# Designs tried in a protein design run: designed miniproteins, single chains. Part 56

Each design is a single chain, and the fold is of that chain. pLDDT is the mean over its residues in the fold that is shown.

## One batch from the design tools (miniprotein)

Design m2055
Fold by ESMFold2-Fast:
Structure m2055 (fold): chain A 80 residues (1-80)
Amino acid sequence: GEEDLEHYKELAELWVENVEKAAKSPSNSKEEKLEIIEAAIERLEKETKELIEKNPELAEEIEAIKKEVLERLEKIKEEV
């Protein structure tokens, strides 16, 4: 439903922000940064599948958001 879609958008933004902060942190090694990014991508995949199963009528909108978030995460990965 609409509430689930809004929640997913908010979570996705938070995930990207947290990953970006971790990727730019001087306290994290390159290996740790990559592990954090990979974990975020895995979580995105899982959450997306669960959301589509719950809201099949919104699958196209959910997939569009996932694609945007994935592209942002992959861009962060390039910076590490």
Scores: mean pLDDT 84

Design m2056
Fold by ESMFold2-Fast:
Structure m2056 (fold): chain A 107 residues (1-107)
Amino acid sequence: DIEEMLEQAEKEVGQANLAVNIALEEKDPELKEDYALQALKHAQKAIDILEALLERYPDLPEEYRERVVGLAEEIIYLVETIEKLLGKTTPEMKEIKARAKAIIERA
């Protein structure tokens, strides 16, 4: 159950990274923004999973805590990359970063 939830979160972060990499190389401004927004949606899904994991399992083994923290840190980096790419910070981006920071503090 813990492993399954972490694998799902890792998959979502992987999809977010793929979308960001496509956005970074995309020359069409509309497609670039679309891929960046897709990355944010995957990051948000990963956060939803990590929050649900911590709610269900408040006493995680150290190996799983390290993975949770690593995923949350990667999500923060992803959002910062998108902010730089789009030249703006939205309320959604601020919320995702705040939620990721809270996950790090609780893990």
Scores: mean pLDDT 90

Design m2057
Fold by ESMFold2-Fast:
Structure m2057 (fold): chain A 71 residues (1-71)
Amino acid sequence: NAQLEADIYEALGIIALVTGDYETAIKMFEKAIELKGKADAVTYQNLADAYEKLGRTEEAERLRKKAEEIA
């Protein structure tokens, strides 16, 4: 079940984001997006937050813009 698998990766991404493992958070959120085929605005926002925490501002801005388009 790709949806259940995606939900698990999203949960892992959130845990990584909260615990400060931003690299892992990015990988988990990207995997969730891949498995869903489409991400919701919240997933793109969380991914953007992880990139911003790593100082990767251009990637964060691009992802926030994508979240805005979906929302």
Scores: mean pLDDT 83

Design m2059
Fold by ESMFold2-Fast:
Structure m2059 (fold): chain A 84 residues (1-84)
Amino acid sequence: MEELRKLMEEIARELMERTERALRSRDREELDKIAEEAAERLEKAGYPEEAEYVRKNGVIPETLLLRLAVERAIEEQRKRLAEK
């Protein structure tokens, strides 16, 4: 989890400005390239599920990472409650 979290934060910081620029310039091709770069980095690091999520949803700045983090946190909380 820690290495995935740091990698996601690193990717987010590197791609956030680029993603915002592409969104403001309405550059769909650039957004697709950013999503591919993010997915390749995640897949190469051993996180294929996260890479599939990025490819499926595209690169959305903080929203993408926040959503993935929230989904993981909810799943962890559900697992913990089920054990009680």
Scores: mean pLDDT 66

Design m2061
Fold by ESMFold2-Fast:
Structure m2061 (fold): chain A 65 residues (1-65)
Amino acid sequence: SAAALAEARRLAAEAVEASRRGDFATARELGQQAVDVLMAENGLSREEAERLADGLGARAAIEMG
């Protein structure tokens, strides 16, 4: 759903910001939560959910925010 994608994007953006601060433990936790949200919403495989979450995080990092 759009709501689940929005939540995953929010978590991915927060993970990127935590990583920028050097808070890698929080970044890992937020990244895992994004994957969990994607898996729960559509019954996606772990690999599919990780691919989508990585795409969201990678794009945010490239755009600097």
Scores: mean pLDDT 70

Design m2062
Fold by ESMFold2-Fast:
Structure m2062 (fold): chain A 100 residues (1-100)
Amino acid sequence: SMKDIIQQSVRNSIITSSVMYDQSRRIGDDDTAQRFQQVQNQTQDLYNNMDNLSTNQGFSQYISIQSQINDVRTRFFSTMSVDQQQNFHRTISDRISQYQ
């Protein structure tokens, strides 16, 4: 169902934020790490409240969180080589597949 797709997408956002937090910490980018921690908290709140939300409410909050992730992601990727970006995407995909 659409709600199941949204819930999986929210779970994927938790994984993405976690990976981005870990990578930011590894390179010493505390500013980026702090921002991903905030987004991770918001994403976790959405995940925990998903059953109490309508499909439209869940989707709207998910889009807002994705916008925030993409904003931070754009800044973070500017510090990476193409190979590092590809490895990062593979790490996210591998972690997402573990939650199928």
Scores: mean pLDDT 77

Design m2063
Fold by ESMFold2-Fast:
Structure m2063 (fold): chain A 97 residues (1-97)
Amino acid sequence: MSPEQLREASATMYVMGGIVAMKYKDYEGAIEFYEKALALLPEDHPERAAVLTRLGEAYYKNGDYEKALEYYRRALELDPENEEARELLRKVEEKLK
């Protein structure tokens, strides 16, 4: 396995760790896992937008609405047609009124 493939596999495992943390309402743990996953993915990686969306949701659940807004905007820059990220962005904007 190449070093690049190993990094992608590690990123996938961190995403899974974040998903489990979210399920158990460990939002700080989810943030840590998703940030580690994001650090392993290059800017042009197809999974990057999905990880940014997950990180935004973890910040939203943690009460960090400004960080959630930042990450949803970044996700939509990479994937403008992402309906989930767009819906989550709208919910965060309502919190920041």
Scores: mean pLDDT 85

Design m2064
Fold by ESMFold2-Fast:
Structure m2064 (fold): chain A 67 residues (1-67)
Amino acid sequence: MKEKAEEYYEKGKELFKQGKYEEAVEEYKKALELDPDFKEARLNLAEALRKLGKEGEALRALEGLVL
């Protein structure tokens, strides 16, 4: 459901602003479970993963954007 995916995405952004990168990752992943084509959630997931030093996971998150 797009509306619920957007809700998780907004929660992730708020957590990211607070420096809670691990929690932000969880919310962005929930958004992508509901809307796998959610480009903005995928980009922000990758950024949050980079903030956590999880560069391999960040690259995997971006993989779906390269067609």
Scores: mean pLDDT 80

Design m2065
Fold by ESMFold2-Fast:
Structure m2065 (fold): chain A 63 residues (1-63)
Amino acid sequence: ALDAVAVEDYEAKSPEELSIKKGEVLKILEVLDHEWVKVETAEGRVGLVPGKVLKPAPAGYKP
């Protein structure tokens, strides 16, 4: 229900941001101000990514 998939690669520019790869499945933890989203990767990494690099995925989605 709260799962998303990365539509493009993103490289973290600060310690609070998370580097992700296109096609990576992410759990949405919180939507922040200014279109930033706090997410968790399948490996348990947590950080901020721009909402624009995410799209909704069905619950249980696996690439």
Scores: mean pLDDT 73

Design m2066
Fold by ESMFold2-Fast:
Formats: C-alpha cells, sequence, structure tokens
Structure m2066 (fold): chain A 95 residues (1-95)
C-alpha cells in the first residue's frame, strides 16, 4: 500500500544516511531495529530505486516549471505532492 511504502522509504532514508556517515552494518541494524542483513540490503536497494525514480520525476517537474514561469505562474507545493505520490506509485509497481 501507499502508506506502507512511505514508511519503508523513511526507514530506507535513515539507513542510507547512517551508511553515508560511516556507521557499520551491525550498528545500523541495531539503531533501526532491523532483524537481519538481507532486510537492510533490501532497504538500501529500495532507497537507490527511490532516488532514481525521484530524479526522473523531478526532471519532468523542472520542465513543467519552466513553462509555468514563462506564463507568469509559480510552481505550487501541490505539484511537489503529486510528484511524490507518483514516485510511491511507481515503487509499488516495481514491488
Amino acid sequence: SMEEMKKKIELAKKAAKLREEGVSQEDIMKELNIKDRSSLSRLLALYKEYQKITLEEMSELAEKSVELVRAGKDLESSEFKEMQEKVIEKLIEIG
């Protein structure tokens, strides 16, 4: 579900941040209450996929933003919300 995927992405973000900070795999698992190494590996893979899809969607939004600005309009926060929702939908489709 959308809600479950959002929770997984937030956990994946925390795991990725700790790894970037040089925290060991074992300490990341302890900090985030992750049961096994394969679960942590899947979360880190999910975060990579999330980043890839987010960058693709942000590129589309940037192109739309240029046209809006030319028309004397600003990019609204609702457009970022729609982009985020689309990213989650695509991640659910991938499984």
Scores: mean pLDDT 83

Design m2067
Fold by ESMFold2-Fast:
Structure m2067 (fold): chain A 90 residues (1-90)
Amino acid sequence: MEHLAKGNELLNQQRYDEAIKHYEEAIRESTGRDRALAYENLGTAYMFQKRYKEAAEYFRKAAELYKSLGDEESARTAEVNAIIAENLAK
């Protein structure tokens, strides 16, 4: 909710450390789709910081949650992002 929106604003401003903090709060305070979006956006923030191992972990969490919600399109996107991050992490 509030933390997810603020995280997105900070991510767009390339303020990745602050965005991560807000996404972590969003994950704690949300469920379902909002939590999946927070996991996915947290993965994206870690990608921009070249923290590929952490990025892959959160993209995997987003994909699992999207699948549980029946959102196969978002799940596939998150799976592809996880694979890219895993390959970059070596």
Scores: mean pLDDT 87

Design m2068
Fold by ESMFold2-Fast:
Structure m2068 (fold): chain A 98 residues (1-98)
Amino acid sequence: PTPEEVQKELEKFREELIKKYGDEEVVKEAMELYGGNEDLILELLNKSVKELADLVKAALEDLGLPQSKLDEVRELERNNDKAGLLRKLKELADIRAS
């Protein structure tokens, strides 16, 4: 496909996700962090703030990271910051991959 066709398909996918999940910033963050993996983007967007916070907490425990990192997750969960939780989950996944 041409670059123009790829861009139009990505814009359509983004619009469909915004319509389904209702948060443009969360959708943009998920697409930026996990671009190219539509199944993972859909899975993560279907999760609640609590479910995402629980995943981040589990990843922190698995990696043996300090209590200060748990406090960051609690703050994101308290603020209903789903985009922040997605960023934190990606950060921990990248650490695990190293």
Scores: mean pLDDT 79

Design m2069
Fold by ESMFold2-Fast:
Structure m2069 (fold): chain A 94 residues (1-94)
Amino acid sequence: MSAEEEERKKKEEAVEKTVKILKESLDLPEEEVERLLELLKKGDIEGVKELLDELAKKSDPEKKMKLEIIKEELESLELMEEAIEKLIEERELK
């Protein structure tokens, strides 16, 4: 198995964990959850953030706070991806 395929699986697992938190912890309609899941599966993190912003604009203060927490979790996933890519590049230069 290629290292590239294994890294992709690890990223998918992180996405699946975020999806579970989103589905179980947020009081979101099923349609909104499905839209977020589709974007996450595509790796469109920016699209997910945009959808969360649109939902927050239409939501009460409690719901808006929960949506902001999910955005922070997605930002952490992006930072992890950048760190992994940097480590791979530095290894090739050695």
Scores: mean pLDDT 63

Design m2070
Fold by ESMFold2-Fast:
Structure m2070 (fold): chain A 100 residues (1-100)
Amino acid sequence: SKEEAKRYLKAAVDLLKEFAENAYKKGQISKETYEKIMKKIDDALKALEEGNFEESIKKVREAIDLLWEAVEKGEIDPQEAARHIAAAYVLLSAAEYLLS
């Protein structure tokens, strides 16, 4: 259960990291926005490696919130973001279920 939860959280983090990197490479988000998202991703990975699932989940949610803020600002196309953010939420929910 915990091993599976860690796998789902890692998958969510990797998905968000790849999406943020691609958005930055396309010039869709500012360097400031990119760095804020990457800090949350790095914090989530550190918490995950330390076995702090609660903190890892919190940081993943904070990264998702920053991505939605970029969508609201018109930096990222909602259609481009929707599937990746939804997939991250599904993975996060699976991890939370496995930790219940």
Scores: mean pLDDT 86

Design m2071
Fold by ESMFold2-Fast:
Structure m2071 (fold): chain A 60 residues (1-60)
Amino acid sequence: MALSAAGLDAAAVQAAVNMLLVEGASPEEVVERLVREFGLSEETAREIVRLAERIAAEVA
């Protein structure tokens, strides 16, 4: 599978999960960092954070 838009989303999700679990960052902080670091729209960043929260809940 070639990296495309889906690849950026996967990387952003991993980064968001790491920020939530390692740093204990708030979802709002994670959204801001995803927008700055990955250049994503607020809407996309919010969806990624929601997915990251689900993943974090599964491992916690």
Scores: mean pLDDT 74

Design m2072
Fold by ESMFold2-Fast:
Structure m2072 (fold): chain A 87 residues (1-87)
Amino acid sequence: SLERLEKRIEELKTAIEKLKQMLENDAPPDEVLEFLKKFKLPDVYIRRVKEAAQAGKEAFRKALEDIINYLKEQIDFLEAHLERLRR
C-alpha cells in the first residue's frame, strides 16, 4: 500500500539520522551493530560492519558511511516507486 511505502521511507530517514548521530558521538561498535540488527539490515551489511570494526576505527567509520549511503539509495528507489503509484 501507499501508506506502507511512506512509512518505510520515514523509517529509513530516521535510521540515517540515528547512524549519523552514532558516528558523531563515536558510538561503540556493539551499540551500532545492535541498532542495525533491530533495523533488520541484511546480514551481509551487518557482517561487513563487524569485520570493519575488527580492522580498526577508521575502517569502522567508513563502513558506517557506506551503510548510510546504501540507505539513502534505498530511499531514492522507494520514492521513485511511490511517485509512480501517485500518477
Scores: mean pLDDT 84

Design m2073
Fold by ESMFold2-Fast:
Structure m2073 (fold): chain A 80 residues (1-80)
Amino acid sequence: MKELLENLKKAVEEGDFEKAIDYLRQLADEFEKQGKTELAERLRRAADAIEFSYKQGNKELAKRIAETAIKDAEEELEKE
């Protein structure tokens, strides 16, 4: 789980949105296995939105969506 999140962060930092989308979908699957269905659905919607934005050439929007999804996943994993 945390390794997937770290790989996702690296992919976003490198501008590799295809890998970022794949890692986000993998993270969503892992959260779903933990019963965190709502978070998993949000991450899948984020992955779809990143894919759409990236394919339209809007890398800035794709990055912002990815950063928000990363924050949501980090907050759930780090739980205060």
Scores: mean pLDDT 84

Design m2074
Fold by ESMFold2-Fast:
Structure m2074 (fold): chain A 65 residues (1-65)
Amino acid sequence: AEAAAHLAAGRAAEAKGDLYAAVEHYGRALALDPTNEEAAANLAAVLEKLGYTPGVAAVRAALSA
């Protein structure tokens, strides 16, 4: 529920063009549920829009460190 709420908030922020807020919410969702494929994919996509190219695997690796 909490991870899902942050995932939804991240999508809303991304829709408004607030990519930094989207990163924060998707990052929180993934921290709460590291197996959430949707949060990991959306976080990677937003980071790519900001000029980073970590990909889903790199994002997961960073969060598990």
Scores: mean pLDDT 74

Design m2075
Fold by ESMFold2-Fast:
Structure m2075 (fold): chain A 85 residues (1-85)
Amino acid sequence: NLQQLRQQAVNLLQQGLSLLQAGRVDDALALVQQALDLLQQVYAQTQDPRVAQALAMARQALSMLRAGRVDQALALLQQALSLVQ
């Protein structure tokens, strides 16, 4: 069910943001990676350009987190979340 996959991805992004705000970077990385996997499945079946943009932003956020750029990752994840909510 695409609606359930999208909702799960939204929930994982929200949880990831909360963990990141709490300084739990490694836990946030794991949840954002799971959200990306679900959004990729949604995009493959819907071809929704908002989902494509959210995927691009979330991938950039993962790169920023791995580089220790937490504030930039937060901004990108908030933007990705706004596109798929």
Scores: mean pLDDT 88

Design m2076
Fold by ESMFold2-Fast:
Structure m2076 (fold): chain A 61 residues (1-61)
Amino acid sequence: RTVRLEVLEKKEHEDYLEIKVRGTTTVPGQPERVEEHTFKDSKETAEKGIEWIEKVKAAYE
């Protein structure tokens, strides 16, 4: 199984970042699934990347 992530929109607010991500999930023998999710995280968490990446991965599992 492969998930391809694309950032569609990044909106900065006073206390947090709002990021819209499109994920394409490819499973051998199955049609591709395309889903969009919006993530709102503190600037510190989003800048670290680790917690944000894990949150994004969980949305496409």
Scores: mean pLDDT 70

Design m2077
Fold by ESMFold2-Fast:
Structure m2077 (fold): chain A 55 residues (1-55)
Amino acid sequence: SALDEAVALFRETYERELAAGKSPEEAERIALAEVIAATGDFALAVEAARRFHEE
């Protein structure tokens, strides 16, 4: 689903940015921005972040 793909992109970006030395807060901002850029859907990006933290 679009949401599952958005969650996967959020996770990949978040983990990559943490590995690059970003704080969890900065990694989350970058991951959110990446999902918004890829999907064009702010609400979907926010839902992806919420689901990621529930997994």
Scores: mean pLDDT 86

Design m2078
Fold by ESMFold2-Fast:
Structure m2078 (fold): chain A 88 residues (1-88)
Amino acid sequence: GSMELLREAEELVREAERLLKEGNYEEAAQKAREAALLAMKVVEDKDVILRGIGLILRGIGHDLEGNYEGAAQDYIEAARLLIKAAKE
């Protein structure tokens, strides 16, 4: 259910943050993007969803430029925003 998706998103964000600290930027970006997309499925607040989409699109922009560190940071921010909203 929604709580399982949220727990999985939180675990993926923690893994992404660990990978980012280790310099594994591409894998960090992938895990963080997965976390943001899972959290998005739980959130119902349209304004938060739009902000999350904006951050995800920014991350995609960084991915396309090969800036995986920047992509990971944007996806982590999106996932954290969406996870927080899903709990409220």
Scores: mean pLDDT 89

Design m2079
Fold by ESMFold2-Fast:
Structure m2079 (fold): chain A 58 residues (1-58)
Amino acid sequence: VDALIQALQSPDEDVRLFAVGVLGKIGDERAVEPLTKALKDESERVRLAAANALGVIA
């Protein structure tokens, strides 16, 4: 989980998308706040993925 949360800070959009997807599948409550911050990401694709991941966790 910690390594995936760190990957959300990657400059690479594809790495951030991968991290969001995996965090959503894990469903760990520790990922809720990092994923909420990803809702403000510069990439619309990352923002949409974070919203979907939060929907699965919540």
Scores: mean pLDDT 76

Design m2080
Fold by ESMFold2-Fast:
Structure m2080 (fold): chain A 58 residues (1-58)
Amino acid sequence: SLEELLEDARKAITEAMKQGLSREEAVEVATKRLQEKYGLSPEAARLVAIEALDELEK
């Protein structure tokens, strides 16, 4: 589900930023994870990762 993808992306971004990565680097980490784990296209994975970051910044 989209909600499951967003949850996993939020966790990946949070973990990356805890390791000192920038917002942009954290989005790339989440994008790669969504591609590898769920088989998303690069474009779809990046859109989900960006949405997850936006939700974390509220």
Scores: mean pLDDT 84

Design m2084
Fold by ESMFold2-Fast:
Structure m2084 (fold): chain A 79 residues (1-79)
Amino acid sequence: SKSEKILELSKRFLSLASEAIKLAKEKGDEEKKKEIEKLVEEASKKAEEASEKGDLDKVIEILEEGIKELEKKLEELKK
């Protein structure tokens, strides 16, 4: 179901966010950490707004986009 997909995407999003923030902190990259925190906050707010409107397709889109951005930030941090 879409609800199950949203739950799975939410878990992945939060897991990647935690990993990215931890890695940025370990590297002493305060600017990257703030950038990731802002990305997480903005994506979470947009997903909540879409969820309140019952637009589950939009929630999925926002979470998938957020996951892609977090994966990119992690790739940058691992270099």
Scores: mean pLDDT 86

Design m2085
Fold by ESMFold2-Fast:
Structure m2085 (fold): chain A 95 residues (1-95)
Amino acid sequence: SPEQQRALQLGSTLGMLRILFWEYKKLYEKGKLTPEEAEKIAEIVRQLGRQMAEISGDPELAELGERLAEAIKNKDIETAERLLAELEARIDALV
């Protein structure tokens, strides 16, 4: 069904975001996260947020993606973890 297809697409995109965040956190914890890498990761997160908003029709996912990208760029790990959890909870409510 179209609903099942949207759920799978959202789950897949969220899965990519989770993998990217895991790599970001790993680099951060090892003291290997450069400003250039943080910027690149932030840009991908921003794009994934926009994609999730388009798939779901929920513009708040793009807003959460923007806020998450800013936290990542600023190496604010606590805010980034909170925003990722909020984004995950919002997607779970849509499925």
Scores: mean pLDDT 88

Design m2086
Fold by ESMFold2-Fast:
Structure m2086 (fold): chain A 80 residues (1-80)
Amino acid sequence: MFSPEQEQIKSEIVYLVMAAVEAERRGDEESAERYRKKAIELLKTLSPEQQEELLREIAELTEGDPRVIALARELIKEAE
């Protein structure tokens, strides 16, 4: 499970993923790219198991929003 510090990182990643999706929806490609890059850097600090747990939590938090889940999965792949 996540430490208190990792819980904060997890919350920041969730925020960044949702912010990136919203930026893409409004055509703000510059902001979307900025949020994506920051999320990837934070994801690199998590283990593969923690990344998978985060993906499940994002799915639960967003009620299975396919766009948010797809982006989160893509960013996890880029963080490898």
Scores: mean pLDDT 80

Design m2087
Fold by ESMFold2-Fast:
Structure m2087 (fold): chain A 66 residues (1-66)
Amino acid sequence: KLSKDLKLSEEQKKKVYDRLVELGVDENMARMIAEAMKKVGVGVTLASIADKELRDKAEKAVKEVL
């Protein structure tokens, strides 16, 4: 449910980045996604990802961290 503009803390951002890399996401892409989730919010960031596979990995990473 993307009904809240939850913004990650600095610590949560680092954990999401680490988990994205573990899931096989490129380090530069993982960094951009984690930074966007901190800056503009988790829901907004997920909605902006056009690639379904990348979006599914990002959603999994954030659910496992939160």
Scores: mean pLDDT 82

Design m2088
Fold by ESMFold2-Fast:
Structure m2088 (fold): chain A 55 residues (1-55)
Amino acid sequence: SVPQSWLRELALPEEERAELYALTVEVGVKEALNDKSPELEEKKARLEELMAKIE
């Protein structure tokens, strides 16, 4: 089994940490530009999902 304590200690595995960072930047930029595309809403949902894993 993968140690879940490692995930909590590092907040997320490396690939999900990279995704969280990229989504945080992309969503922030698009919201600053007042983008109302459905793609932004999908990315915001994914960002919230990743953030929920690190609470």
Scores: mean pLDDT 70

Design m2089
Fold by ESMFold2-Fast:
Structure m2089 (fold): chain A 109 residues (1-109)
Amino acid sequence: MAAASTRALEAGRRIAGLVTLSPETRAEIQRAVARGASRAVAAAEAGDLEAARRAAEETARRVRDLIIAEARRNAPERAAEVAELAEEWGRALAEQIVATAKAQAEAAK
């Protein structure tokens, strides 16, 4: 988790330097992460690690798409760089969601 969390934090800081996310977009990201994390935990507790990975990947894709859409709207000249960072942030987020879900499932035993 530490390496994935560090990559997520670094990518997030770089994105914040390139584009300002609206409060609405930030709220949608927070809701998507919360829903994805809950689904991943439920899947991991059921022993379905593939469902946990799918939940994490779907969450990462939604968050990536929200960030890219904001960049295209507010900073189109930086959209390509933001897209690259959003994909890196999404990968780190998916790894973190899966790792947290596994840890929560183990703690429930």
Scores: mean pLDDT 80

Design m2090
Fold by ESMFold2-Fast:
Structure m2090 (fold): chain A 76 residues (1-76)
Amino acid sequence: AEEYLKKGEEAFKAGDYETAAKYYEKAAKASPADSEVRIRALTNLGKAYLKLGKYEEAKKYFEEAVKGAEALLEKL
């Protein structure tokens, strides 16, 4: 999961938002539900979709990240 996050961050920094989104999606899938890594992956995925002008997808992933953060706080 962390490796996919790094690859996504490198692609995002390079302006390759399509590749960044793919790696962030892989990071989210490889991460446990309600984990910090999954929340970070979903947040970054939303940011990548914002850069691509895909606002509905960005909103969906930001909402998923918020739900994950709320669930994580309930465990802590």
Scores: mean pLDDT 80

